# Designed miniproteins, single chains, continued (4), part 51

Each design is a single chain, and the fold is of that chain. pLDDT is the mean over its residues in the fold that is shown.

## One batch from the design tools (miniprotein)

Design m13739
Fold by ESMFold2-Fast:
Structure m13739 (fold): chain A 93 residues (1-93)
Amino acid sequence: DAAAQREKEKEEAKAKLKEIQEIVDFLKELEKNGKILIPEEQKKKLEEGLKIASEGTELILNSKSEEDIKRGKALLEEGVEKVNSVILPMLNP
C-alpha cells in the first residue's frame, strides 16, 4: 500500500532527524561541560549535516511526488552520514 508506505517514510524521517539532533545536542553539552573538545571544522560539519537532514525530512513531509520522497531520503541519508562522520571517530578513537 503506497499510502501506508508514505506515512511510514514520513514517521521514519522525523524519528531519524530527532535522533541525530539529540546526539548533536548531547555532544554540545559535553563540550560545554569540558568533557570533550569539538574542533570548529567538525562543529560546522555537524551543523551542515543537521541542515541537510532537516531539508530532506521537510521534502519528505511536504512531498508532492514519489521523486520528492526519493530526493528527501537521499538528503536525509547524506545529512545523517555527515553527522556520523564526526561522531563515529569520537566513539572509536
Scores: mean pLDDT 83

Design m13740
Fold by ESMFold2-Fast:
Structure m13740 (fold): chain A 80 residues (1-80)
Amino acid sequence: MTLEEKRQRALEIRKEMEEAIEAGSEEKESLEILLEVMNKELSEEELEEKIERLSEINGISKEQARVGLEAAREVAKLIK
């Protein structure tokens, strides 16, 4: 997959997340946290707060939540 194709997919993912929030998705709060991480440069303290919240909402470990948050950041880097 080319860098251009990766960027295209990243833009589509962000759009799908925004559309799911608008549609009242059951995962709205998790999607809003991931979009905030993608769209804003957060402090380390703010990131830890988001990791804890994702962990609580999804019933997953903080390590799993951190991986998800880091994946969202990598997607954001592709579309910048």
Scores: mean pLDDT 77

Design m13741
Fold by ESMFold2-Fast:
Structure m13741 (fold): chain A 55 residues (1-55)
Amino acid sequence: GTISRIRELARANPQLPGAATIAAMSPAELSAYLREKGLSAAEFLEQLERAVAAL
């Protein structure tokens, strides 16, 4: 699922700002975090994939 992919990318890319924090979150914690930011999991995954591609 999208949440699992976000966590996988964060673990694989610890050099990204905030990646260690995201990687340490449970699926429930990450869902709550995204809700607070007003982002869907799909939108956040797209942003994270773009950040990885820019490395």
Scores: mean pLDDT 82

Design m13742
Fold by ESMFold2-Fast:
Structure m13742 (fold): chain A 90 residues (1-90)
Amino acid sequence: GLETLRANIPAGVEKWAAERTEETLEHAKKVAKELLEKYKDNEEANKAIEHLMKGIELAESDPEKALEHFEKFLDYAEKLAKELEEKKKK
């Protein structure tokens, strides 16, 4: 579910931050875009992914602002993951 995707996306961003490679950054952007398309009708998902994309975009030019966006992403992703888990337990 989204928890698995959430774990993969932050790990990808962390790897990019450590290695600072274009390939890792491009992969993170691609995954974020795919999630935006899949969850476009979910307001929490849209907010989460928008902050993730902004964080990725700003990571090189403004690392402090990028970190703020990553924190916002985690907050929204955590809320969405909890909602999806509750729906799955029906």
Scores: mean pLDDT 65

Design m13743
Fold by ESMFold2-Fast:
Structure m13743 (fold): chain A 80 residues (1-80)
Amino acid sequence: TEKEDKEKAEAALQGAGEGMAEASPEDRGAGAGKGIGKGLGIEGATTNEAGRAALGGLMGGLEKNDYKAAVEGAKAGLAK
């Protein structure tokens, strides 16, 4: 539902911020990916490339106020 997608997108965004804060500057992308995975209850990204792609997908959906697109975009990024 829209409410479930919103809660997942918000958890992913919070996770991204926490993961980036815990990571070294060089590994912030991977930190974001790890946090997004944790927020979504799935396996996170271990690379900066996948983490940045996941964050980009998440933010792209959020900018449109499309929480389903935000969650799906984050998952697509994590799969890289």
Scores: mean pLDDT 83

Design m13744
Fold by ESMFold2-Fast:
Parts: sequence; structure tokens; C-alpha cells
Structure m13744 (fold): chain A 78 residues (1-78)
Amino acid sequence: AKAIDSIAEVKESPAIIQDASVTLDEALVRHVTEGNAFVLDAGSTLSVTPEAAEILRKRKVSIYTLAGGSVSGLPEDI
């Protein structure tokens, strides 16, 4: 999607991101549920700031990418 409600997407469990570009910064990542899972479909891009990456790691969030999805800046072992 060209424009999506990023907060609504990231607080879902699991958070399914389809054909969209989303940037997880410190403000947005606060809405992510502990233990949540992100699923990125083909054509989806997720960019994570260093501060958001620390919060994702602490909350044990998992990120799954399907063929064509991409993620940058995520914590190790996601």
C-alpha cells in the first residue's frame, strides 16, 4: 500500500504487512505487543531504527519475511 495506518498494523497480533513500506521508530514500536510476530509479504519493506530494534529484542518480537519482502536494521536472531 502507498499509505497505511502504521500504528494499526503494528499493534495487531500477528502484524501482517502487505505491499507496504513501514518505518519502525521509537514512537511507533511502543505500540507493538510483547511477543508479537511481524509477517512481511512480497513487496513489503520494514526499516527499523536502532532504538526500535532494542525494544523489539527486549519484547521478543519475531519477524518473518516471505519471498520479496525485505527488512533492515532489525535485531540479531530475528
Scores: mean pLDDT 66

Design m13745
Fold by ESMFold2-Fast:
Structure m13745 (fold): chain A 73 residues (1-73)
Amino acid sequence: KEIEATKLDVAGRILEAAADFSTDPQERRAAYEAAIETYEKALKLYKESGAPQEVIDEIEKRLEEARARLAAL
């Protein structure tokens, strides 16, 4: 379960990077939305698996950053 959460965390980071490097505002929006959804799934799995608070804090921070970037588009 923790491995599954880690895979989603990595996938979210890849989607966020894709959004950052896209030149199309619509593609950027879609990629940030996908990253947010992926991070939310990772956060749920980390909490369910009893991941360290440090890991939970880090993914919550990434979620907040991704949401802020989406809002700034």
Scores: mean pLDDT 80

Design m13746
Fold by ESMFold2-Fast:
Structure m13746 (fold): chain A 69 residues (1-69)
Amino acid sequence: GVSEEEARRIGEGAARIKADGDPALAGQMAAYGLRLLGASEAEARAVGDFVRANPDASAEEIAAAVRAA
């Protein structure tokens, strides 16, 4: 499992990259962070897809998706 602090960190990083205008990179970085924390390829892909599909997602919402993986 991913800790609340690690999920928050990934969510904040992804939200920042999205704010800079690159939601595709934000999704890739969130997925990469999850893989480093031991998540499966499917779990990491699901979070990356969520970030790309939800341009209005907050850092907290992305962190919740990360924690659910």
Scores: mean pLDDT 81

Design m13747
Fold by ESMFold2-Fast:
Structure m13747 (fold): chain A 69 residues (1-69)
Amino acid sequence: MKYSEEEIDREVAEALALIYEAIGNLLPDVQDKIEAYEKALKFLREHAPDNTELIAELEARLKQAKEEA
């Protein structure tokens, strides 16, 4: 099947964001954490921007990871 970022619905974007958050939480390397959280935030901002609670959580995690880098 042909899927693009524009074809990702809100539920899929939220699921992908949660998966990337979990990956970031499990990864020991700070750069890998940053990449995972940035990818999660991208999906949420583009497809589920009204999920402000999850966006705020991921922004806080990303900020902390960048401060540890």
Scores: mean pLDDT 76

Design m13748
Fold by ESMFold2-Fast:
Structure m13748 (fold): chain A 88 residues (1-88)
Amino acid sequence: SEREELLRRLLRAVEETSRLFDRVVGDNPNPTLEQLRALRERLEALLRLIDEALRLFPDDEFLRRLRDSVEGALKQLDVLIAKKEAEE
């Protein structure tokens, strides 16, 4: 079903984005601008998938919390990108 396919895509995107986040900011003391921008693009794509899922499940508290977490991560990345740009 479209619902099952969307949920599979969302879970895969969450897992892949989480692994990328750990590599770029978790385990890396000096990420490059290219790495930070690539992570930002992946988080923006994840946010779009969450918004698609929320259209089908508007009252899902888990999806709303996930959206808030991804939005928070994007705000943190914006600060890191701005700091890196100022150092260059």
Scores: mean pLDDT 84

Design m13749
Fold by ESMFold2-Fast:
Parts: structure tokens; C-alpha cells; sequence
Structure m13749 (fold): chain A 55 residues (1-55)
């Protein structure tokens, strides 16, 4: 599976996780939700880049 395919798959999983956090914590604002999503996606991109570099 390509790095792009892995990124898309993990990004989808991250979006579901952050959505579940918002559902569990209704006090989370749209701004906070978007910030958390962006930070987690940046982590996923860094992880995949490190995995590619390690090969």
C-alpha cells in the first residue's frame, strides 16, 4: 500500500476519533475541534514521513 493510501486511511480514522471526542464532550467548540483535527493530522503526516524514511 502506498504512503498516500496509508495517509488517507489514517486521516479517516483520525477524523472519526476526533468526532467521537466531540460527541463525548459537547462543550468542545468548532474551533477546538478543528485545532485538534489539524494537530492530529500533522502527527500522522510526520509518522508516515518517518516510516518512508526508515525504509
Amino acid sequence: MSAEERLHQRAFEVAREVEAEKEANPDITESEYNKRLAERLAQVRAEIAAEVAAQ
Scores: mean pLDDT 77

Design m13750
Fold by ESMFold2-Fast:
Structure m13750 (fold): chain A 78 residues (1-78)
Amino acid sequence: KEELKEHLIKALKNMGVSEEKAEKIAEFLIETYGLDKEKIAKAMLAIRLLLQGKSEAEASKLAGVPLSTVSELRRILE
């Protein structure tokens, strides 16, 4: 759990997310998906798409993540 959280925080920071927001996102993903690496990878793709300027609907469709989850990720990123 701790290793996965640290890995997610580092990956998010490398994408330009602040440490505070990266920690909140990592906690949200672990709470939502546990150790489901495939679902976490899709959510990380959604975050990348949001950071590239894609809409919540576009990120949801392209990453295969529910719109409600993408909206929460957007909220944390703001």
Scores: mean pLDDT 82

Design m13751
Fold by ESMFold2-Fast:
Structure m13751 (fold): chain A 69 residues (1-69)
Amino acid sequence: SEAERQEQIELLREISEEIEAKAKSPEEMNELLKKILEEKGLEGVVLKGEKDVVLPKAMADLIAEERAR
């Protein structure tokens, strides 16, 4: 459990940084992040709306803000 948690933390950090670097806009970042987390089955924050998306808490805030419009 601890090993899995530690791996998740590092992976989420790396994913967050890489997505922010390669994404040109929040829209692209949201799509890339959703896809990566979905494919890897990572746990984080489940954003409930049109569809459930699992992502880091920091990214969940960004996506929630966009969808709240």
Scores: mean pLDDT 60

Design m13752
Fold by ESMFold2-Fast:
Structure m13752 (fold): chain A 71 residues (1-71)
Amino acid sequence: SPVEARARALLDEIEPQLSPELREKLRAFYDAMLAGDFETATKLLKEILSQVSPELAEKVERLGVLAYLAS
């Protein structure tokens, strides 16, 4: 899927800029979005966004949209 390929490319761009703890949360967020578990995804998103720059936050939010479209 072109959307899934875009989501994975964005994930690969974001992950190196995060601590190991935030990488685990980002992967869990991505998996929750793909599974339609929006309650878990929203909790993880808030935690990630509180700990990243505004530029990185925008990329994480775009990842969420792409994962939703890939689900």
Scores: mean pLDDT 86

Design m13753
Fold by ESMFold2-Fast:
Structure m13753 (fold): chain A 84 residues (1-84)
Amino acid sequence: MSEEEKRKIMLETLLTMGFSEEDAERLTEKALELGIPVGDFIGLVNALVSGSEAAIEAAREKLKKEYGEKGEEFFKEVEELLAK
């Protein structure tokens, strides 16, 4: 999958979930910069939007295990934008 295709999928997903165009663009750019796969990105956003503590914790643990510090940084960015 090309970088452009990844960006399009991530942006469309966030916009569908009610994020602003500005916030969707920012999160997509951060995910691509950190090298987060589209599937993991969508999984995290879905977990946070669902409000399920179990799903949120599972998504955080997965990011930490697979991407370490980069995963933790991305999780924080998404949480900060959702608090808007």
Scores: mean pLDDT 75

Design m13754
Fold by ESMFold2-Fast:
Structure m13754 (fold): chain A 84 residues (1-84)
Amino acid sequence: SREEVFREAEAVFTGLRVAIKAMEEVLSKNELSPEQKQELLKEALRVGGEIAQELLERGITEELLEEGYKRAKEALEKKAKELK
């Protein structure tokens, strides 16, 4: 149904947005080359997909958005450190 497609799209875009917001914070604290930024973006997309899947299964709640942001930030901080 159209309602299911909209719900799926909303979860996907929300998950990606959370991961991108976390990536922006990590980039503000880390000087990375263009190549390192590309690798960080790949990790952000991976984590964003995981957050999207959880939001699809459990619904979009403030608690899940907070936990998703924290998880994305931790994963991206680790990735940024590994890239240096």
Scores: mean pLDDT 87

Design m13755
Fold by ESMFold2-Fast:
Structure m13755 (fold): chain A 81 residues (1-81)
Amino acid sequence: SYEAKIAEYEARIAADPNDAEAYANLADALFKLRRYEEAFEYLAKAVALDPNLPKVWEILLKYSANPERIRELEEEHKKRS
């Protein structure tokens, strides 16, 4: 289940707060549950940790249903660059 995957990735983040892949995978699971606000928050954290992570851009291409949220992620990335 996606709930089991969320618990797994939350445990990985608790063990290693710099695990960008865990944040990206958590966001992907949240998008599949249609929890879009939380999904974008975790995706932003993944981008902040590793802006070159291919998984982030794969998720953006799949879930580009809200251009305003994508713009917010781009602005957050610029602030941390």
Scores: mean pLDDT 76

Design m13756
Fold by ESMFold2-Fast:
Structure m13756 (fold): chain A 64 residues (1-64)
Amino acid sequence: SARDELIALAVELVREIQEEVSDKELFDETLARMEEVMSAYEAGELSAAEAAAQLRAIRDEAIA
């Protein structure tokens, strides 16, 4: 399902962030931002595609 694919994506992006981000404060802030995106998706405020795009953008910003 789209939801299961989005959850699998979030898990993979968190793994990538764990490997690249050494700063705990930045890591915790990044996870909080990802959780807000997932909450917005569950509330019907974002489509799965919009949530996926925002999660990828958060990952890209964190590892830059």
Scores: mean pLDDT 88

Design m13757
Fold by ESMFold2-Fast:
Structure m13757 (fold): chain A 71 residues (1-71)
Amino acid sequence: SIDAQLQKIADQRAAARIAQLEARTGGAVSPETRAEIRQFYLQAVKQAYKNNQLTDANIDAQFDALARAAG
């Protein structure tokens, strides 16, 4: 299904972001922050798909916009 494909893309992009954060800080990202990153990436992927712009760069840009709005 499309939802399963979007979830897979979101999980892959979230994992990459979490790995970057852990590399930068030298420590594990909290479970709460992991859940938030995963949720925002799912929203970002769905938005990118709706806009017919399903690229890593556009997904990351949508994630950054959502994270900025939440902070």
Scores: mean pLDDT 87

Design m13758
Fold by ESMFold2-Fast:
Parts: sequence; C-alpha cells; structure tokens
Structure m13758 (fold): chain A 87 residues (1-87)
Amino acid sequence: MPSAEELFAEAEKEIAKIKSVEELQELLKRFTPLVEQQSLEEVRELTRRFSAAAVRALRAGDTWREFAFTALGIQVQEVGDRKEAEL
C-alpha cells in the first residue's frame, strides 16, 4: 500500500499535468478509492500535506495549484471524517 508521502507525490505529479476542473474531478474519482484503503493516521497525514501544499501555492501566487490542492485536501479530509465516525 502506498504511504501518505507516496500518494501526495503522485497527486502533485498529476496536478502538474491537469489543466481543467473536469480533469481534476477525474483525478479525485481515481484517487479517492486509494485514500479509502489507507489507515486513518495516513489519511490525516495526507490531509495535512495537501493543506500545506495549498498554502505554499497561495504564497507563490499559483492560483490553479492552490485550488487543486484545496479540492484534494477537502476530499481526503471527508474520507478521514468518515473513517473516524466508524470508530
């Protein structure tokens, strides 16, 4: 199973290739099942990494990367919240 670090690195590579909201939605659909397979700890770590990446993009003036990392962060946070509710 890929770690939070490996999943983050893969998402970062994919975001660099994405040019539209439609492409981002396809990435979210593909990425969500992989996140669902992670432990709650890995999901929470991944959420923190996407949040930090969105802040870095904002500071760099990269509006598209900020938007994409924010969308991924929200989706991963929702997965974590669902996993925590199952406890």
Scores: mean pLDDT 84

Design m13759
Fold by ESMFold2-Fast:
Structure m13759 (fold): chain A 69 residues (1-69)
Amino acid sequence: MEEELRRRAEELRSKAEELKNQTLDYFKEMGRAAKEDPEKADELAKKATELSNQAVKYQREADELERRL
């Protein structure tokens, strides 16, 4: 049971980290796009926010599982 919980927590952390990295990439592209196309920058910002929220959910889930270990 410990291995299952730990593996699941690790999987959720990996997903959260992946989404966090994608969020950073989107914010980076947003900064570049803002100079040429503010509309596109706004779209990228919305995508980044959505991914960031999802990452927070996965992180909280992983933290909850780890707390049980």
Scores: mean pLDDT 81

Design m13760
Fold by ESMFold2-Fast:
Structure m13760 (fold): chain A 72 residues (1-72)
Amino acid sequence: SIKDEIILGVLKLAANGEIFLAENMIKKGKLTKEQKEQIIKTLEELAKQLESMGAFEEAEKVRKYIDKLKKE
């Protein structure tokens, strides 16, 4: 579904540190609270994987995005 494609797109952009584009995609997709919570869990797992691979700058960008989503 378009909804699943938006979620996947957001995750790919966040993984690449493209946080501004990821935020814009969420706005266009009008995601629900439950969908945001699913994204947060996936992003937290992604941040841990990035840290384990030594990609600390990318991991920090993902964690900052998680903080923004939690405040909304």
Scores: mean pLDDT 74

Design m13761
Fold by ESMFold2-Fast:
Structure m13761 (fold): chain A 68 residues (1-68)
Amino acid sequence: SEDELKGKAEIALKRAQEVLDTLSPDHPKRATAQQYLDTAKQYYDAGNYEKAVEAAQKSIEVAKEANE
C-alpha cells in the first residue's frame, strides 16, 4: 500500500540523513550523497514514496563508496 511505501521512505530518509551526518565535511562523496538525499526529500514531499526510497538508497550507496 502507499502507507507502507511512505513508511519505507521515512525509514530510508532517516538512514540516509544518519549516514550523511557521520560524513566529514571534506568527504569526496558528501556533495553527491547530499544531492540524492535532497532529491529523495523532494520525491517524498511530492508523494512519490517509491522514488523517495530509491533516491535515499542511492545517497547511502554513494556515501559508502570507497575512494578510487
Scores: mean pLDDT 83

Design m13762
Fold by ESMFold2-Fast:
Structure m13762 (fold): chain A 107 residues (1-107)
Amino acid sequence: EMVLKPELAALLHRMAAAAGLEVPAEPTLSQAAQLLGQIARALGIRYTDEEGNELPIRSLSDLLHPQALEALAAATGLSPEEVALLREFLEEAVYNPEKSKHVYEKS
């Protein structure tokens, strides 16, 4: 199963700590996806859709909305470089998980 590289794992641990959540030492891609959703919901992160409706985070793709990602970054104290790393990971996890630069296969 694909496991997060240490840099992204460390970032996830910091974000989870801000939300009062626990993270495995070596989180898998699936665990990271679930935890990011839980962190966003615990921190009350929301976004506005094209119809003007304010919505909670329901899937990883919702975090790619700039409003949601910026709110999450502010709530967890991420630097601009860390926000860029998180955005790249989210794009890869949503669209091309098998080609992600932020995971490796542990076997």
Scores: mean pLDDT 78

Design m13763
Fold by ESMFold2-Fast:
Structure m13763 (fold): chain A 73 residues (1-73)
Amino acid sequence: ASSVAKLQHLGNYKVVAKYRSPENKIVTVTEYDMVIYDASTNSTDTVRFVLMDEMSLDLLEKVEILSKEELKA
């Protein structure tokens, strides 16, 4: 039997870097926090993912969601 890990998006992310590509596009580097629940151990862990995306500056104002309370393992 296998444990099933569930990934839950916490809604917590931050923009950590911006730079321009050779095509003069803005590349945004965003960190996302996700909770992994392991049913076999009945425990949770917070995992951080880094995503890169080409975004316009107009979209960035909607990306700034910060929660300071997520530290659980």
Scores: mean pLDDT 48

Design m13764
Fold by ESMFold2-Fast:
Parts: C-alpha cells; structure tokens; sequence
Structure m13764 (fold): chain A 88 residues (1-88)
C-alpha cells in the first residue's frame, strides 16, 4: 500500500492531471455538448480528488482514501464512457 505521503502526492497529481485534461477537451472534441459534459466530469473528478486530498492530509488511512479514489474513478469513467457512446 502507498504511504500517506505517497497517497497525498498521488492525489495532488490527480488534481493537476484533471485540470490539464479539461484544457485539452475543447482542442480534441469538436462536439460542443460532448466537450461540456466531459469538462463537467473532469471538474467532478478534480473536486472528489481535492476532497480525498483534504482527508488524507487530515490523517485518513491511505488504504481507505485509495479505495474511495478507485470508486470515484470508476464512477466518473463510466459516465465518460456513456457520454462518448451517446455522441456516436
């Protein structure tokens, strides 16, 4: 399992990645409605990662934080997949 410090570093990276991906969505996705939906999902992912980051910094066990992160990632990933499929 990741240490608390490694978990914090990972979540900080996840927040930065989500912000970078939001900037790239309008460049890669020409469908305006799809682009808006994907940006919304990336914002929700970032907000969830920031919440988990706050919990990790407050002393939440890395194991519990990682489990919650995986659930958030799976949920957002599923919604993104559904949005992409609907746009086809």
Amino acid sequence: MLSREEMIEFLEGSVRQAEEEKERVPELIEDEELAEKLKELLERYKEAAEELLREARAGAPAEEVLERYRRVQAEIGREAEEALAAAE
Scores: mean pLDDT 80

Design m13765
Fold by ESMFold2-Fast:
Structure m13765 (fold): chain A 57 residues (1-57)
Amino acid sequence: SEELEKRLQEVDDVVYEFRKAIENKDKEKATQAIERFEALGLPKEHLDLLRKELEKI
């Protein structure tokens, strides 16, 4: 469905933004990406893993 395809594209965009923020050690942008993942309904377990990556930078 178009809804699923749109959500998958949104998730891919946020993944890209998060990786870029981690590479640049940009804590603010990495935090914003996690907030966007939360808004997209990513499970708490996955959000916790992303927060651990944020703690490393």
Scores: mean pLDDT 81

Design m13766
Fold by ESMFold2-Fast:
Structure m13766 (fold): chain A 75 residues (1-75)
Amino acid sequence: LPAAEPFLLEALADLELSDRELGERLGVSPATVSAWRRGRYRRWSDLPEEVRKKVLELLIERGVEALVEAVEKVM
């Protein structure tokens, strides 16, 4: 599916988390998060494993079931 990795980062934006809040949750600086947002075409594999795990945990924690279902519907 095109844009699968950019979609994941965009999903975090849809959660309305600030660069500071994302940095706090992911254990990185707000500047790092801002750089990822500017690089919307960054691959999922560009993220460290620890960050990837925390991103998935955030999506689950924030209850993005409806968003996941929407993605499944278009697949």
Scores: mean pLDDT 62

Design m13767
Fold by ESMFold2-Fast:
Structure m13767 (fold): chain A 59 residues (1-59)
Amino acid sequence: MEKIEEVQKLIKELVDKIENGEWTPEDIREMVKKILEIADRPTEEELQEALESIREHLK
């Protein structure tokens, strides 16, 4: 399964929590940890795409 799809799912879940006002700093830390585990060592491109997705939903 594509690693980027899994990362996008994690970002979507975090964004949903932010929209509902239920997020915590621990949610962000857990997302980052899972991204690192899924990609073993994510590429700069994959990390940038993840950050762009977060930015789009936070605005």
Scores: mean pLDDT 67

Design m13768
Fold by ESMFold2-Fast:
Structure m13768 (fold): chain A 55 residues (1-55)
Amino acid sequence: SSMQEQLAELQARAAAKLDEVRQAVLNNSPIEEINAKLEELRQEIAKLKEVGKAL
């Protein structure tokens, strides 16, 4: 179903944002940059939760 495809896309985006956070930490990026990446990840997780509630 299209809903399953939307969930897969949101999961992929969350995974990509998690990898961005991981890379920022490994590269010793400034805390402000790491916090910005964490906020992006939080937004993607929030989208997953909202879609999950609608199911």
Scores: mean pLDDT 83

Design m13769
Fold by ESMFold2-Fast:
Structure m13769 (fold): chain A 90 residues (1-90)
Amino acid sequence: LESRIEQLVGDLLFQIEVLSAWAELKKDYESAKRSRELLNRIQEAAKNKDYETILELGREASEIAKELGADVLAKQIDANIKELEKAMEE
């Protein structure tokens, strides 16, 4: 049975995949590369149960989304980060 934290991390990874695709569509290849690197780093942090690093990387993804004008996606990422932070404190 997956924990709430695992579900939230999965949602965050999906949101960052969408961000990478959006950046590619906008021909912002640097932001697309940054987003893919965040995916790799979050996957490694998740294997190590390093949730504090996942929160930090998620915040970076939100900033990339804001820079690209993907405001709805940025709000979704921010909401997911807040829920993940709460789940870690329970």
Scores: mean pLDDT 84

Design m13770
Fold by ESMFold2-Fast:
Structure m13770 (fold): chain A 81 residues (1-81)
Amino acid sequence: SPIEELAAELKRLIEEVLPPDTAARVFALLDRAMASTDEEEFERLLLEVLALLHADPSVSPEQLARIEALLSRLAAEKKRS
């Protein structure tokens, strides 16, 4: 599934960049977003993920841009479903 592949790539990048505790929080939010059938809830959960990524000084601008691109692709695939 394209959604599952994008989620796996996102989790891999997040695990490499973020501390384990923050990565676990992001993974929980992504899992909730993927399970959601409500577009507003999905958007709120993705905004929470972005907020955690922007708040962490370990994330470079280049890494953030790459993660944001994958999140945008994930959102597009979710809307197709």
Scores: mean pLDDT 81

Design m13771
Fold by ESMFold2-Fast:
Structure m13771 (fold): chain A 97 residues (1-97)
Amino acid sequence: MQSEEEKRLGRERAVGAVAVALYLGRPAEEVRELIREARENLASLDEEEQRLAEEIIRAVEEVLKLYEERGREEALKAVLERASPEVQAQMRKALAA
């Protein structure tokens, strides 16, 4: 069983990766396709895994909505400001590459 801290970091890393990808010019449609595939796979997961996947999907959908409404800079900023120091460091490293 993953700790609550590991679950939180996993969700933050997924959200951070999406925000960085969108900022670097990956199409929003690619993110929508990943959400669609994740939702289709929910039925194959156990109940705890489904809850974790649903939380990640919802968080990613919120980032995508912010990107579509306010642009890539605002979406990246909002995710960075909400992220833990560990995830912020990983995001900044990805942006510097």
Scores: mean pLDDT 80

Design m13772
Fold by ESMFold2-Fast:
Structure m13772 (fold): chain A 62 residues (1-62)
Amino acid sequence: MKILEEKLRKMIKEEPLDYGLAGFLQAYPELLTPEIQALLRRKLEEETLSEDLRARFEQILA
């Protein structure tokens, strides 16, 4: 889990949010720590996303 969490942090910080990441987070909800959730919320504020993709990440964060 630690290696996956480190890679997940890097992906969220360095790569744009996409459907692949959303699907990955839905498959591994145990990786949604408060720190990862905070990073995702910040990234959602910084990126322009389609309504469908934004809604999916917002559902993951609920």
Scores: mean pLDDT 76

Design m13773
Fold by ESMFold2-Fast:
Structure m13773 (fold): chain A 111 residues (1-111)
Amino acid sequence: SMLEEIKKKLDELERKLYLIARENDIYPDEETLEEMKPLRDELVAETDEEEAEKLELKIRAILFRGLAKKFKEKGLENLAKAYEKLALAYENVYSDPELAKKYLEEAEKHL
């Protein structure tokens, strides 16, 4: 399905972007961790699998948006755009899968 293709591409790009962040000594800052905390606490209590997946996507969107900010602060503009586009893809997986797919393609172009 389109959702399975999107999830596979998200996993592939996430893995690559985590490695790039590590290579550039980029990590989530305290502000980003604080934004993720209430959603992580909600995820631990969530028993509905679909709602848990949605929470996980929201957490990842916050994480990659935070990482994008850090890349931008270091002057790494193209990498910052890749992380920003991945965050937008995570936000649109269920609401607009076609838009999520477009953001994934745009993220890859900035690498």
Scores: mean pLDDT 89

Design m13774
Fold by ESMFold2-Fast:
Structure m13774 (fold): chain A 75 residues (1-75)
Amino acid sequence: ALAAVEAQMRELAKSLPLSLPMEDVLRIVAERLGATRLPGLIARGHALARAGAPDEELERLAAEIRAVVAENAAR
């Protein structure tokens, strides 16, 4: 469920190299979770990264990704 998806995202992000941009972390997490319907959210992540957005905005995007994954997992 949603809490399990959040835990899984944190675990996957934690195991990635420290030097990876957050946009790449989000892409890899989405791929590993099989959430292929997320390309629009990942493109949003690229736009936020280019604008130098704070971690709070990236966390909001991650929450949207979690919601999409949770919806997909509930089916």
Scores: mean pLDDT 58

Design m13775
Fold by ESMFold2-Fast:
Structure m13775 (fold): chain A 76 residues (1-76)
Amino acid sequence: GVIFQIRDPEERLKLAEEHLKKAEEYKKKMEEGKISKEDGEKLVKKHIGLAAMYREASRPDASIGSMGEASVEAMK
């Protein structure tokens, strides 16, 4: 896991939204056969993990020392 801290909660939420949007985009491309199912699943999972990490950091009670499995998956 990596420590990532943004002071502005709106910026963190916007980054989380951006990654969720990319995950949805890759999911659609996988469904359309534009990318392999295996590769698409990896990309979707990575972006969902990143979005979860940014969303956790955007919470008022988020601890910079706390790192979940989603954070680990996003960085693999």
Scores: mean pLDDT 67

